# Designed miniproteins, single chains, continued (2): the designs that were tried, part 43

Each design is a single chain, and the fold is of that chain. pLDDT is the mean over its residues in the fold that is shown.

## One batch from the design tools (miniprotein)

Design m5483
Fold by ESMFold2-Fast:
Structure m5483 (fold): chain A 79 residues (1-79)
Amino acid sequence: DAIDFAKKILERAEELLKEAKQDSRVPKELVEELEKLVEEIKEVLEELEKNPNDHNSILRLIGLQLRLIGLEFEYELLK
């Protein structure tokens, strides 16, 4: 479940990054933050695949989901 959840967050972050890169209205800083977020989610996913019950990795994943929500909100404000 935590692994499936991490994969869903990764898909959302990668799709947002793809859209942001194609939109000339998006600040470069937002694209860079999304790229960093995608890399951090991938790191947490690798840790969870090694140890699915790692409490620290699960907490970090929750934090990354909250960061994604914030970046999604910033992107919506540009519309």
Scores: mean pLDDT 85

Design m5484
Fold by ESMFold2-Fast:
Structure m5484 (fold): chain A 77 residues (1-77)
Amino acid sequence: MKEDLEKAIELLKQGKYDEAIDVLEEIRNKYPEFSEFVNAVIEAILEGRDTDEIVEALKELLKDPSKASEIAKRLRA
């Protein structure tokens, strides 16, 4: 998961949104417990939300996976 999250962050920073979404979908498939978080992130990307905001959400999950639900709700607000 950590390596997959770091890859998604790097792709987002490079503006490779389609590739970032593919990596996020793989995370959702491998770790169904993070489905709500991943769906919120993909939705934020598709809605054209600030890349820095999305990257910070992914970094926050990387530091504390227990906050996944809290971060997802914040992204959808």
Scores: mean pLDDT 84

Design m5485
Fold by ESMFold2-Fast:
Structure m5485 (fold): chain A 66 residues (1-66)
Amino acid sequence: MEEVEKILREMAKKSVEDIEEKARELYKQGNYKLAEALYTLAKMLREGWSEEAAIQAGLTVYKSFG
């Protein structure tokens, strides 16, 4: 979980387009949990939410995959 939060925080500093590109790469690699977390991060940032809110939303999505 600590590593996933770190990834989301690093990605939150990038453009929404770069975040979405990384999510597509992860989907192709079969890492659906992290891909969905990054898509959620990108969506929240595009909608104007704070970085912290977007990161927490992404983490919640990642955890929901069990």
Scores: mean pLDDT 83

Design m5486
Fold by ESMFold2-Fast:
Structure m5486 (fold): chain A 64 residues (1-64)
Amino acid sequence: MEHAERAERAAALAAASGDEAAAKRAQTFSVIAHNADEGKFSEEVAREAAEKAEEAARQALRAS
C-alpha cells in the first residue's frame, strides 16, 4: 500500500473512533504523507507520516 493511502486509511479509522484529537493528528500526518508522495518531501518522510497516522489510529481505537 502506498504511504499516502496508508495514512488516509488511518485517518478514517481515527475519525470513526470518535477521538477527535487522534483524528486530527492522523489527518495532519495524512496531509504530510500526501505532500511527500507528490514529491514535496522524501519517501522516508512519507513512510514516517504513514506510521505516525497509524499509531494515532491505534491509540484512538484503544480509547473506544
Scores: mean pLDDT 76

Design m5487
Fold by ESMFold2-Fast:
Structure m5487 (fold): chain A 100 residues (1-100)
Amino acid sequence: SAMDQLIAEAEKAIEEAKKLAHEVMELIRKNEKPDIETLKKYIKELEEQRKKLEALLKKLEAEGDPSNPEVQKTIAELKKTIGGLKGVIGMLKEIIKKLE
C-alpha cells in the first residue's frame, strides 16, 4: 500500500540518519582537534537528513492512521531521530566555536 511504502521510506531515512550521526560521533570521540571544514560538511549533511526526516514526519502525521501501531512507532522513531540529529548539529557548532 502507499502507507506501507511511506513507512518503509521513513524507516530507511531513519537508518541513514542514525548511521551518519554515529560516524560523526566516532569522529568527535577519536579526534581532540577535528578539522573545521570536515565538521562543516557533516553539519550540512546532518541538516539535509533532518529536513528529510521532518518532511516524512509531517506527511505521516497528515496521512497516517493514528490507530495503526506501525504508524505510531515510525512517528515516535522519527521524532527521536530528529531530536538526536539536532543535538549532534548543536554539538558540532559548539566544537567549531571553540576551534575558531
Scores: mean pLDDT 89

Design m5488
Fold by ESMFold2-Fast:
Structure m5488 (fold): chain A 100 residues (1-100)
Amino acid sequence: SEKLERLRAIRRETRERVLEILERHGASEEERRHTLTLVDLILQEVIDMVNENVPLEELREVAEKGLARFKELSTLSPETLAEVVRVLEEALEEMLEVHE
């Protein structure tokens, strides 16, 4: 599926952007591992739902809940968290556009 390949590309690019932010801010190995795991889980859930042809409105709700959960579970400093959240918001919006 062309859509699935595009979504996987967004996930890879997002993971790379998040890693660069974490490295620039001097995040620990544990913080990097924890953050990338959460990012992978959120973006993979969206990819799975797109693959199952879940309606866009439901997908949007899941994306918003995933982002809220990421903020709740994050151990990052407020400054680092803000940059990572921005990248995640951009990735989720791009993924929703691919589904439309």
Scores: mean pLDDT 87

Design m5489
Fold by ESMFold2-Fast:
Structure m5489 (fold): chain A 76 residues (1-76)
Amino acid sequence: NEESEELAKKFIKNYRKYYNLSESLDDDELLKRVSEGAKSLSDDDLVTYLSYVPGLEKLSVEERKKLAEYLKNYKL
């Protein structure tokens, strides 16, 4: 879903900024690593975690659920 991809891009942009990550990591590699971490969390825990990411606190619960589902099902 294109909406979920846009939410994932917003997440990666804010995640890079918050953790001062190098631009030398491409967005696909970073999404893959975050997706692997997300798969280790329950759906409820992941949705809660996303609410604490700076820049994502204004997302609705529905938008965070869409992002969580996208991250858990991410494939290169």
Scores: mean pLDDT 74

Design m5490
Fold by ESMFold2-Fast:
Order: C-alpha cells, then structure tokens, then sequence
Structure m5490 (fold): chain A 55 residues (1-55)
C-alpha cells in the first residue's frame, strides 16, 4: 500500500527528469497513462472527493 505510493512518486520523478533532459520531448500516450495513475495513487486521501468533482 505504502509501496504503491512510493513507486508512483518514483515514476513521476523519473518521467520529470527525462522530460527536463530532453527539453521539448512530449510524453508518449503510455507515459501519460502512467502519470495519471501515479497522481491518483499519491492523491489517495482525497481520491473520492476528486472523483466526485470530475464527474
């Protein structure tokens, strides 16, 4: 459970560094999906509230 949050943060950090090094390279569709999932995991405490606002 905590491991999933740790992995999500690591994924976001790795993608962020790669984007910074490549300066102007767009995220692939797969990377966008991974970022979306990771953001939901790190927002776990407010996930239900966020889902209600988006629907």
Amino acid sequence: MDDEIEKARATLGAIGRDQHRNAGQDLSDEQKEQVGKALKIVKEPSQKEHDELLK
Scores: mean pLDDT 63

Design m5491
Fold by ESMFold2-Fast:
Formats: structure tokens, sequence, C-alpha cells
Structure m5491 (fold): chain A 99 residues (1-99)
């Protein structure tokens, strides 16, 4: 019980940090694309740490590649969509762990 609560707190902290980095990537994408890509890469690593499902890990990597391409193409709307999908994978992974 206590060990599981501690692990939940850790995963929530990782997901919260990832969410902040995804938001930072979105806001920096047009003015600082290199910084946006760095924030996106870090957010991806944090979400991967809380994700056990191999199919979700693969989807997350594909979403990251599409998000990088959206940054390069200055497509803010597509970037926003890909970042939201990445965050949803993190939420689903956390939900599966707490069940």
Amino acid sequence: SEAKKEEIRKKVSLLSAAGILLAAALFQAESNPEEAIRDLEEATELILEITEDEEKKKELEELKERAIEAIKNKDVEKLKEELLRMHKIGLESLDEFVK
C-alpha cells in the first residue's frame, strides 16, 4: 500500500514535469525551435519512464517524430495535436498503473 502510493507520487511527478515541458515546447516552437525540440525529447523520456506497454512506447516515439517535423515546418496546430496525444499516453499509462 505505502510502496504503491510512493510509486504513484513518483509517476505523477514525472507526468507533471513532462506536461510542463510539452507546454514549453509548444510556446517556444516558433521563436526557439532547437529549445522546443530539447524540451520535447526530455518530455518523451519522462513519459517513457511511466509507460510499460510496448505498443504505447512505439506510438509515443512516432508522435515525437511527428511533433519534431511539425516544429520544423512551423505547423503550430499539428504540433499541438501531437503534444496532446503524447500527454494522453502518459495519462493512460498512469491510469493503468493505479488500477
Scores: mean pLDDT 89

Design m5492
Fold by ESMFold2-Fast:
Structure m5492 (fold): chain A 62 residues (1-62)
Amino acid sequence: EEELKKKLERYKNVLKDTEASLQKAIDRAAKENPELAKQVQAERDKAISNLKKKIDEVEKEL
């Protein structure tokens, strides 16, 4: 159980870093190609959703 709590903490940190990193990528893509920026935004939303699901799964195991 303690290992799972530490894993949750790491996932939450990854979520925060991922949100910041992907937002910078979207901003860069928007300057280059707005259509590409839309694709990157969709990938970001999917990645964030997947991380939240992993957090929920680990939390349920606790």
Scores: mean pLDDT 77

Design m5493
Fold by ESMFold2-Fast:
Structure m5493 (fold): chain A 82 residues (1-82)
Amino acid sequence: SDIEKAAEAAEKGDGQKAGEYLYKAVGAEGAQAIAGGVNGGLNTGDLEKAAEAGVEAGKSVGVEISREEAKKLAEGAKKANG
């Protein structure tokens, strides 16, 4: 899936590729919402909170992703910003 490919790219530190796959999977609004939720959650230092924030942000714009996919995205986002 494109979300899974986005998570894999994020894990490799390829933020541009991760963004492209996330956009492809969930569209511009979905990608922005999920990225915002994940980054907001990461400020707490808790990957589980970051993943849940991403899932909830996605739902708010009509996009559903799994907690496991969101957690992989959170791990990748943390690596890209760290």
Scores: mean pLDDT 78

Design m5494
Fold by ESMFold2-Fast:
Structure m5494 (fold): chain A 90 residues (1-90)
Amino acid sequence: SEVREELLKGAEEFEKEGDYLSAALSRLRAELSDEQVKKILKELSEESVKFAKELAEKFKAAKSVEERKEIAKEANKKGAELLEEAAKKV
């Protein structure tokens, strides 16, 4: 499928830019139906409440814009991990 090939190519480009969450989502979209992806995203949103609170605390503790950028990159990678775990449950 042309759509699948473009989604997988997009995932590689997202990873090169350090956008692991968009990369993980693009790979899921390449392999799964829209309805399955929707269920995974709903599962992720319910499980991520604790992570969101921890992330907010890290942002408050940051002393510079550069530290906040690093926290954002780490959060993006952790978001990808949470998405992959949610995918295993659906």
Scores: mean pLDDT 78

Design m5495
Fold by ESMFold2-Fast:
Structure m5495 (fold): chain A 87 residues (1-87)
Amino acid sequence: MSPKERKAYELTFPKTPVKLRLILADFFEYVDSQGNTNKRSIEVTPEIEEIANRIEAEFPEETLLAKYVRQGNLSAVYFYIHTKYNS
């Protein structure tokens, strides 16, 4: 478990479903592996598209979250999971 995976887990730990938390951990680990440690948007890659597709397949109601992942919008993903699942 990478430091980035742990941080993603901590951000979503109170109420985020375990399956969604694991998918998001994969997203943050992928972003970190590409050297993209900032909170800006990153370039869209097939790997990001696959992660977004996994979110939609497991959580069809998470269309907005999947959109943010597809856009590589790290800031929006972080705030979305915090505000929706951590009240």
Scores: mean pLDDT 71

Design m5496
Fold by ESMFold2-Fast:
Structure m5496 (fold): chain A 68 residues (1-68)
Amino acid sequence: SAAEEAALAAARTAADQLVAEEPDAPLSSLRQMLTGLVESLAARRGLSPAQAARIRAEILAHVEAARA
């Protein structure tokens, strides 16, 4: 959906900022922070649990690739 795509784009921007601000943070801590970020974003935008789960999976994969 357009709402899910917009939320994913916003989450990617926020994730990129978080990774840049926390260069020494272990991946486990980033995963926890990103999970909270996606949950907050999904709640604000009225996304379903399934949509939130898809965004979370995409953002975690994006950050893991950025740290590799």
Scores: mean pLDDT 84

Design m5497
Fold by ESMFold2-Fast:
Structure m5497 (fold): chain A 55 residues (1-55)
Amino acid sequence: SAAEEQARIDRALRNGRAALASGDRVQIRVALHELQKLPQTPELTALAAEMRAAL
């Protein structure tokens, strides 16, 4: 459902930002991999770019 998809996107954004804030490359790679499985919204695309830059 759209609500389930939005919940997954919101969780991926939270997890990705937490991983980025941690500076842990393993956490960043895991979060980036999960984020890339979701529909690429502008916010997800921007976060993915920040995560790649941190690796």
Scores: mean pLDDT 83

Design m5498
Fold by ESMFold2-Fast:
Structure m5498 (fold): chain A 55 residues (1-55)
Amino acid sequence: SEALARARAFLARHVDPAQLEALLADDEKLSTLAKMIGTTPATLRAALEELRREL
């Protein structure tokens, strides 16, 4: 989806690979970040999981 692609692009540019696991484990931080970038926690989690798989 467009939202998923946009979330992936944001994470790839602004979140270090070392932070991906910590962000996936922190539901509160994930929800806050999703709100800040205008997406849902579910979409952001999906984007994080795709990036983690590609590492």
Scores: mean pLDDT 78

Design m5499
Fold by ESMFold2-Fast:
Structure m5499 (fold): chain A 62 residues (1-62)
Amino acid sequence: LSPEARRALQRAVSRAMEETGADLITPEVLDLAIEIVRATVADPAVRAQVVAALEAMRAQLL
């Protein structure tokens, strides 16, 4: 991931945890983080990188 994509991922996860009240990364937190990225990250290349990384993290929590 680029440094820009890493920062976008960090912000989205932090926001998703705040909105869900979660203190752990859960599949629900990652689903919300993906939606935040899709809504807020304007650069399509950065958005695609962050979404792919979050989806990979979600798959590991199966």
Scores: mean pLDDT 82

Design m5500
Fold by ESMFold2-Fast:
Structure m5500 (fold): chain A 98 residues (1-98)
Amino acid sequence: SEEVEKAEELRKKAMENFQKGDYEKAIEYYKQALEIYKKLNDPVGIAETLYFLGEVYEKLGKKEEAAKYYRQAADIFEKLGDTPAAEYFRKKAEELEK
């Protein structure tokens, strides 16, 4: 759909800004993509975008926010039956001691 294409374009812009070290813009674009995936009830799109937000917050040294996003992604993958993905994201959150 046009909305899916828009969300994918926003994720691409977020990744480009992440690679450039513009973490504020990366967060802005990922949050915009997240809102579209939520509107579409796309659990994979939601979980993947939450994971990427976790990575950006981790680069900013915001460990508590990063862990929160990783846990939210893990919970969604668990509900989808993707146990390996859920365990991976939970381990990333646990490594970020508060």
Scores: mean pLDDT 89

Design m5501
Fold by ESMFold2-Fast:
Structure m5501 (fold): chain A 97 residues (1-97)
Amino acid sequence: GTDKELMKAVVEDLQLIISYLEKTHKKPLNKIPFSDFQAAIEKLDSKLKHKLSSLPKKYLRYIYEALIDFKINTAEELTEENIFRVFMHATVLNNGG
């Protein structure tokens, strides 16, 4: 269904962003600052299926923090199964913890 297609697109977009960061910085995500994560989203925006660049900066920071909290530091560690937990955690952080 549409929700599954959306989750797959989001996983592919985040995998592209994390792969770009790994290749550019030669470091896992937890050693790359949020400013570089945000800059990568902006740089890759035309290649993304979902407009992550349209999300508030605060929410992007919570997605970044959630990825690190779940030890998703490489593109290979991000899956359709764990992406839901990332967005749930980011939503909790966005709502004040």
Scores: mean pLDDT 81

Design m5502
Fold by ESMFold2-Fast:
Structure m5502 (fold): chain A 84 residues (1-84)
Amino acid sequence: SPVQSEADEALKLVANWDEMKKEMEELVKKVLEEPESTKVGVLSGLRISATLYERSASESTDPAKKAALQKVADLYREAVKKIE
């Protein structure tokens, strides 16, 4: 199912969490120096990713998968807040 696929990806991201955080921090720093048109596009993508992970977290019945999906969603929401 789509929820299972997203949960498996979230578990992989959480397993490499320091790398995921670093990549997101580097993305935020780069985007803040870019034109408004670039910021709008990146914000749209980050919001879509956050919404998908939040939905998958709400639909997951496995506590570990639910926690991983929510953790990834929260990272995307934090990036959105720093750019907007």
Scores: mean pLDDT 84

Design m5503
Fold by ESMFold2-Fast:
Structure m5503 (fold): chain A 67 residues (1-67)
Amino acid sequence: SAQEALDREREGFIKGGEGSYELALKHAKEGNKVEASVLATTSMLLYGMAGEFEKAREAKKKVEEAL
């Protein structure tokens, strides 16, 4: 159904956001500030597309704290 397709797309955005966030956090801890910022922005956009605004906010905060 159309709803099942939308649910699968949303899950994809959440997984993409998680992956980008984890990679952003790794780069932040390694001092790679530019890569960390780009990946954090990507994570926030993907979480935003999934409607996961709380996760987007938390990802930004945690990456900024690691910088």
Scores: mean pLDDT 87

Design m5504
Fold by ESMFold2-Fast:
Structure m5504 (fold): chain A 92 residues (1-92)
Amino acid sequence: MYKEVLEALERFSLGEEDSEERLKELIEKLKDTDPEVAELLSLALKHREALENPEKYTQEEMDKLRKEIIEKSDFINEVLEKILKKVEEEEK
């Protein structure tokens, strides 16, 4: 599972068109078992949606999203480290 999460995040960061659907599927699967990972993926989708569709957001909404990402930077790093550790465990 976590290797699939890492792969999906990498593909999403590269802007692959099907990567958004993949993240949504993983969020649904992980929301009950790993809610922190699901939150990270949801935040990534929210940020990408705002970047690709800036006309749908006010400047104030965009600034709020940027602040949220900055404020959650420690959380994001902690969850990413957790994913990497779990991927290493899955490959053993």
Scores: mean pLDDT 76

Design m5505
Fold by ESMFold2-Fast:
Formats: C-alpha cells, structure tokens, sequence
Structure m5505 (fold): chain A 83 residues (1-83)
C-alpha cells in the first residue's frame, strides 16, 4: 500500500514538471486507485472496494482531460457515485 502511494506521488510530481504530463497524470491516477483499493481490501471494506472499482474509469478520464468543463462534469459524477 505505502509503495503504491509513493508511486502515485512520484508520477503526479513528474506530470506537474511537464514530463509526459498526460501519461504521468494517468499513471498517478492508476497508482492512487490501486493504493485506495489495497487499503480497503486489507480492512475488508467491500463497499469502498466497489466504489473505487466503479470510479476508476472516471478518474482515468479526468487524468486525460485539460478541459475545465469536462473536469467539472467528471467530478460531479464521481461525487454522485459516492452516495
């Protein structure tokens, strides 16, 4: 879990530095979701596992877009799925 969290942070940093920003944003999102899933599975939190599996494609889409309107729409969908 901790290693996945560190990888997410590393790829997020690279994206912020302008190093293959789309690819590194996607990798950061993937490692972030894997970290959250690993922690939820470790504690037996099936509801949180189902939630992160459901939002994963939305989080990856969010990482690929630089359109503020698309970002707002995806963030609303993720919020709705958290209910």
Amino acid sequence: AEELRKKAAEYRRKARQGIDPVENRVKAAEYSIEWRLAEARARGDDATVAFYERIRPLELELAKTDDPEKQAELNRKIRELSQ
Scores: mean pLDDT 80

Design m5506
Fold by ESMFold2-Fast:
Structure m5506 (fold): chain A 92 residues (1-92)
Amino acid sequence: IEEKRRKVREGLRLGSELGNEIVKKVKELKEKGVKKEEIEKKLKELLEEAKKRIREEFSDPLAIEMAIGMMEGIVRLEYGVEAAIEASKKRK
């Protein structure tokens, strides 16, 4: 039980780190004025590579699911926040 809880926490931590890294890369693309379609394609590639890395680091299905869920959650939350900030800045 405690071993599973520890692996879940490790998965959440890795997912958080990878999610924040993806967010940083997406922000850099937005700052450079890259087209939305290209940003969406790059985001998909980054998410798939991160999922692959998570599956390579963990053998426990629960740890893998928690890491992927946290990573995707962070990316989706930040993407929404950035869109709202951009809208308020341009149409204030």
Scores: mean pLDDT 75

Design m5507
Fold by ESMFold2-Fast:
Structure m5507 (fold): chain A 60 residues (1-60)
Amino acid sequence: MKEIKSIKEAIEFLKNTEDGKYKITFEDGTVKEAENRKEAGKIIATAFSKGIKPVKVEKL
């Protein structure tokens, strides 16, 4: 689990964590689950493009 202050921290966490399922919490309270690192990155990038920042990333 890592609390996130920026999109850069979210990306670094994904790169430095073993591949697997992830749970991502966003600043608006939305929670999304990803089946793998690639999907987690896509979810984060999509939310960021809408102005929504991740606040927590957890490896399941």
Scores: mean pLDDT 76

Design m5508
Fold by ESMFold2-Fast:
Order: structure tokens, then sequence, then C-alpha cells
Structure m5508 (fold): chain A 55 residues (1-55)
């Protein structure tokens, strides 16, 4: 999980945002999925979070 958080921070995501923390509390699966969505959406944190919230 920490590795994914560090990768997200490297791509300009605010890892301290409540939304990111809330998604990560749903488990490692959400953390891994967040990392994949980051790459798929060109490292856009807002778009990545919106994708995860829809699911």
Amino acid sequence: MDEIIEELEKYGYDTDKAGVKLLLTKGREYAEELGRIVKENGYDGKKALEKLKKE
C-alpha cells in the first residue's frame, strides 16, 4: 500500500486528501486499482478518484 501511495504522490496526487484515504480503507484491492487508473488516465488524480467512486 505505501508503495502505491508514494507512486501516486510522485504523479502529483495529494495523498493526504480524505477521498484517497477513504478509498484505501476499503482494502489493498482499491489501492492497486487506484494505481492502475492513475496510469490509464494520464496521472490525473481527479479523474482517477471519480472512476473509483463510480464503482
Scores: mean pLDDT 59

Design m5509
Fold by ESMFold2-Fast:
Structure m5509 (fold): chain A 81 residues (1-81)
Amino acid sequence: MLSDEEIVELLRKALLSYGFSEEVAEKAAEFAREALKRGATLEQLQAFLHRAIEALDAGESQEEALEIAKEELERRMEEAR
């Protein structure tokens, strides 16, 4: 089982490998770390990562892709309540 910090580091590295800048990847990592503290699941964070990559591939800016992914994660966390 991965620790929260290992999950965050893997997410950061995945975003970098898909063409996100270090600044945007770090913002995503910080958001993911806070989401894990709030009870986000690994499945929800995987959806967050995939949504960010999908939005970037669809032609969104890196900042917009991150905001779209954040909204998706927040919605999934609310639906799980």
Scores: mean pLDDT 83

Design m5510
Fold by ESMFold2-Fast:
Structure m5510 (fold): chain A 80 residues (1-80)
Amino acid sequence: SKLDELAEKVVAASEEARARGDWQAEIDFDLVLIQIAVDKVIIEEKKKRGDPNYEQFEKDALERAEKLLEEVAKRHGVEL
């Protein structure tokens, strides 16, 4: 999924921050990963319950995660 592809980019950014010893950046990127994981659980639950809005929720979750990743990257001077 696009959320999984985005999560892979966040993992790469977190690992690079850890390699530099930038603990604050690592933590902030890991918090983005936690938010993606929570949204993925909500998407699966909506799917199981037959919620017709699950696709819209998935699109909204992706947009939120992309924005958050950009904000965290800018905060720590990381270029994506």
Scores: mean pLDDT 87

Design m5511
Fold by ESMFold2-Fast:
Structure m5511 (fold): chain A 71 residues (1-71)
Amino acid sequence: SADEVRAAIGELFRAGDEAAAKHPETAQEIRRRVLEAASKGAEGLANPEKRDEYLSQVRAELERLRAEVAA
């Protein structure tokens, strides 16, 4: 759903901020990855037919960022 995409984008930015704080030397690369994933999420909001596909991509990047925060 659109609400799931919005929630995932919100969590993506939160995890990105935490990862960037933990790894300031790679903060620019982390920000780029967050913006790329958020752009896909926004495309999913604009295109209901592709929403689940793009939500999956946002969640995959969120999982990677959360792993980096946990490390």
Scores: mean pLDDT 85

Design m5512
Fold by ESMFold2-Fast:
Structure m5512 (fold): chain A 102 residues (1-102)
Amino acid sequence: MKVTIKAETEELAQKEADRYRSQGYEVTTEVADLPKGVVEVEFDTDPKKVLTFDADNPRRYTLEINGERVYHTDGLALFLARRADGSLADPEAARALGSTVD
């Protein structure tokens, strides 16, 4: 799967890129005007998915599918959003964040 990783600095973008590459992703990095410590991951999927999170606390994230914000976590959340059927909204994003997925 192809992903684009964006961050305020090239150093932060490369650090997250190395993590995603170790999980089997094809990674492109880009420096973007984002808040300090914030990482944006664009998944080359249909529909398009964008994951935004704090590098120091990747459990705090926002997920957008086709430009629509479908989930937001803040504070001490320990798991990703679930659909009505109980499945994870984005199992690939959960794996990329180092979460256990079933």
Scores: mean pLDDT 66

Design m5513
Fold by ESMFold2-Fast:
Structure m5513 (fold): chain A 85 residues (1-85)
Amino acid sequence: SKIEELLEQARELIRRGDFEGALRKLEEVVDLIESEKDKSEQLKYASEALKVLDELYDATKDNPEMQKRIEELIYRLQQIVFSLG
């Protein structure tokens, strides 16, 4: 799926130290998850995206502005996870 491809691209960008590139891929992932019509797929992808966002957050401890942007994406996905159970 497009979401799975973008998540793998984001992980590769994190490994390369391209944190801005990784964040852009994760922003696209969050938009796609929010538009997902299947609730089980939405919950599955939200959980996977949260893991990648956590990886990016841990990699960017010296960049508080980027961490704030990551936290905003985490918040959006948490709202989905909490609403779906």
Scores: mean pLDDT 88

Design m5514
Fold by ESMFold2-Fast:
Structure m5514 (fold): chain A 111 residues (1-111)
Amino acid sequence: MSPYQEELLKEIEELIEKEKDPVKKKALEAFKEFAKIVKNEKALDILKKGVEEILKEKDPTLIMATLLVTANEAMSLEKDEEVKKKIEELLETKLKELAELAQEEARKKKL
C-alpha cells in the first residue's frame, strides 16, 4: 500500500470515529473500503474529494448520490478489470445498506 493510500485510510478512520450521522458514517465506511482496493493515485484523489463532499451534505439522498458519482469516477480511472468489479459490487452493497439505514432513521424521527 502506498504512503498516500495509508494516510487517506487513517484520515477516513478518524472521520468515521467522529461522525454522529449514521448515514454519513456508513458512507465513510464505504469510502474506506474503496480506498483499500483502488490502485490508481488519481482514483484515490477522487475518493478524497468525495469524502470532503459528503461531510458537507446533510440529506441522505445527496450523500448516496455523492457516493455513487465518486465511486463511478474512481472506477473510470482504474485499468484493472478485477478492481473495477470489486468497486462495483461493493458500491451496490453499500448503497443498499445506506438506503435501508436512511429509511430506518426516517421512521424513528416520525415516532
Scores: mean pLDDT 81

Design m5515
Fold by ESMFold2-Fast:
Structure m5515 (fold): chain A 99 residues (1-99)
Amino acid sequence: SSEIQKIKQLQQTALNSTDPATVTKALQEIADIAINSDDLDVQRAGIAALGDIFNNSTDPNTRNAALKALMDILRNGSDDLSLINAAIGEILRIIGEQL
């Protein structure tokens, strides 16, 4: 999928950029792709990318923005209860590891 490839590109941008505006834009674009896609694989790829950015970023601002983007996908991007439960589970796992 070209959308999954775009998500991977944006994930690399968010992890490698030192420009806060570029990072924020990449995170917003990942969330927007996931929210606006009718393809569950694209939605899951977006969730996975944002989780990976949270886990691998050394910048607390980037980590917090990735978590917010994950929550936005849950609120606006999923009509599938299984997908919602999977995303909630991932968010709780991430938060639990930080406590």
Scores: mean pLDDT 78

Design m5516
Fold by ESMFold2-Fast:
Structure m5516 (fold): chain A 83 residues (1-83)
Amino acid sequence: MIEELAKLLAENAEKLLKEIEEAEEYVKKEIENEEIKEKALRLLEEERRLVEAAVEGDLEAVEEELEERRRLIEEIKKLQEAA
């Protein structure tokens, strides 16, 4: 499973990086609270590490960073839905 995850992430690196860029733009435009904004931007940086780890074949890092990606998406969705 995790090997398939790493391969999928590496093969879709361009798409994932584009998603990160779009999420970063959303955070900068939509998040009014500076503390939340800083946290979200930090999470985006960690998500970029996920893609890098996948390209490098670091399966252990891929699994850990993948969980951070899901947390970031949930937080962004929560801000969009709750606002």
Scores: mean pLDDT 73

Design m5517
Fold by ESMFold2-Fast:
Structure m5517 (fold): chain A 103 residues (1-103)
Amino acid sequence: SHKEKALEYADKAIEYGEELKKLGYKELGDEIIREAEEIKYLLENQDKLSKSELISRAIAIALRAIGIEFDAELFIKDPKALELTKKGAKAIIEAALNLLKSL
């Protein structure tokens, strides 16, 4: 259940990142996709990694996503790009939280 939700949120973050790339925000979209792909890696390797490593890496991902949202609010003037970035960051945070709840 929590693993499935984490995967769903990671996939949604990838979709938002791809839409950002189509709007010309390639680096930002790639960053969101990279964070989501790291969550998918942690989910796939949950049984192979230590619990402490899973926790520390998931928290780091969530903190970076919060940073992405703050930077977007300060520097993105395109309302559509801002909305997509906030949705992507929120999806990454929700994916990380659900990964942690699956432990």
Scores: mean pLDDT 91

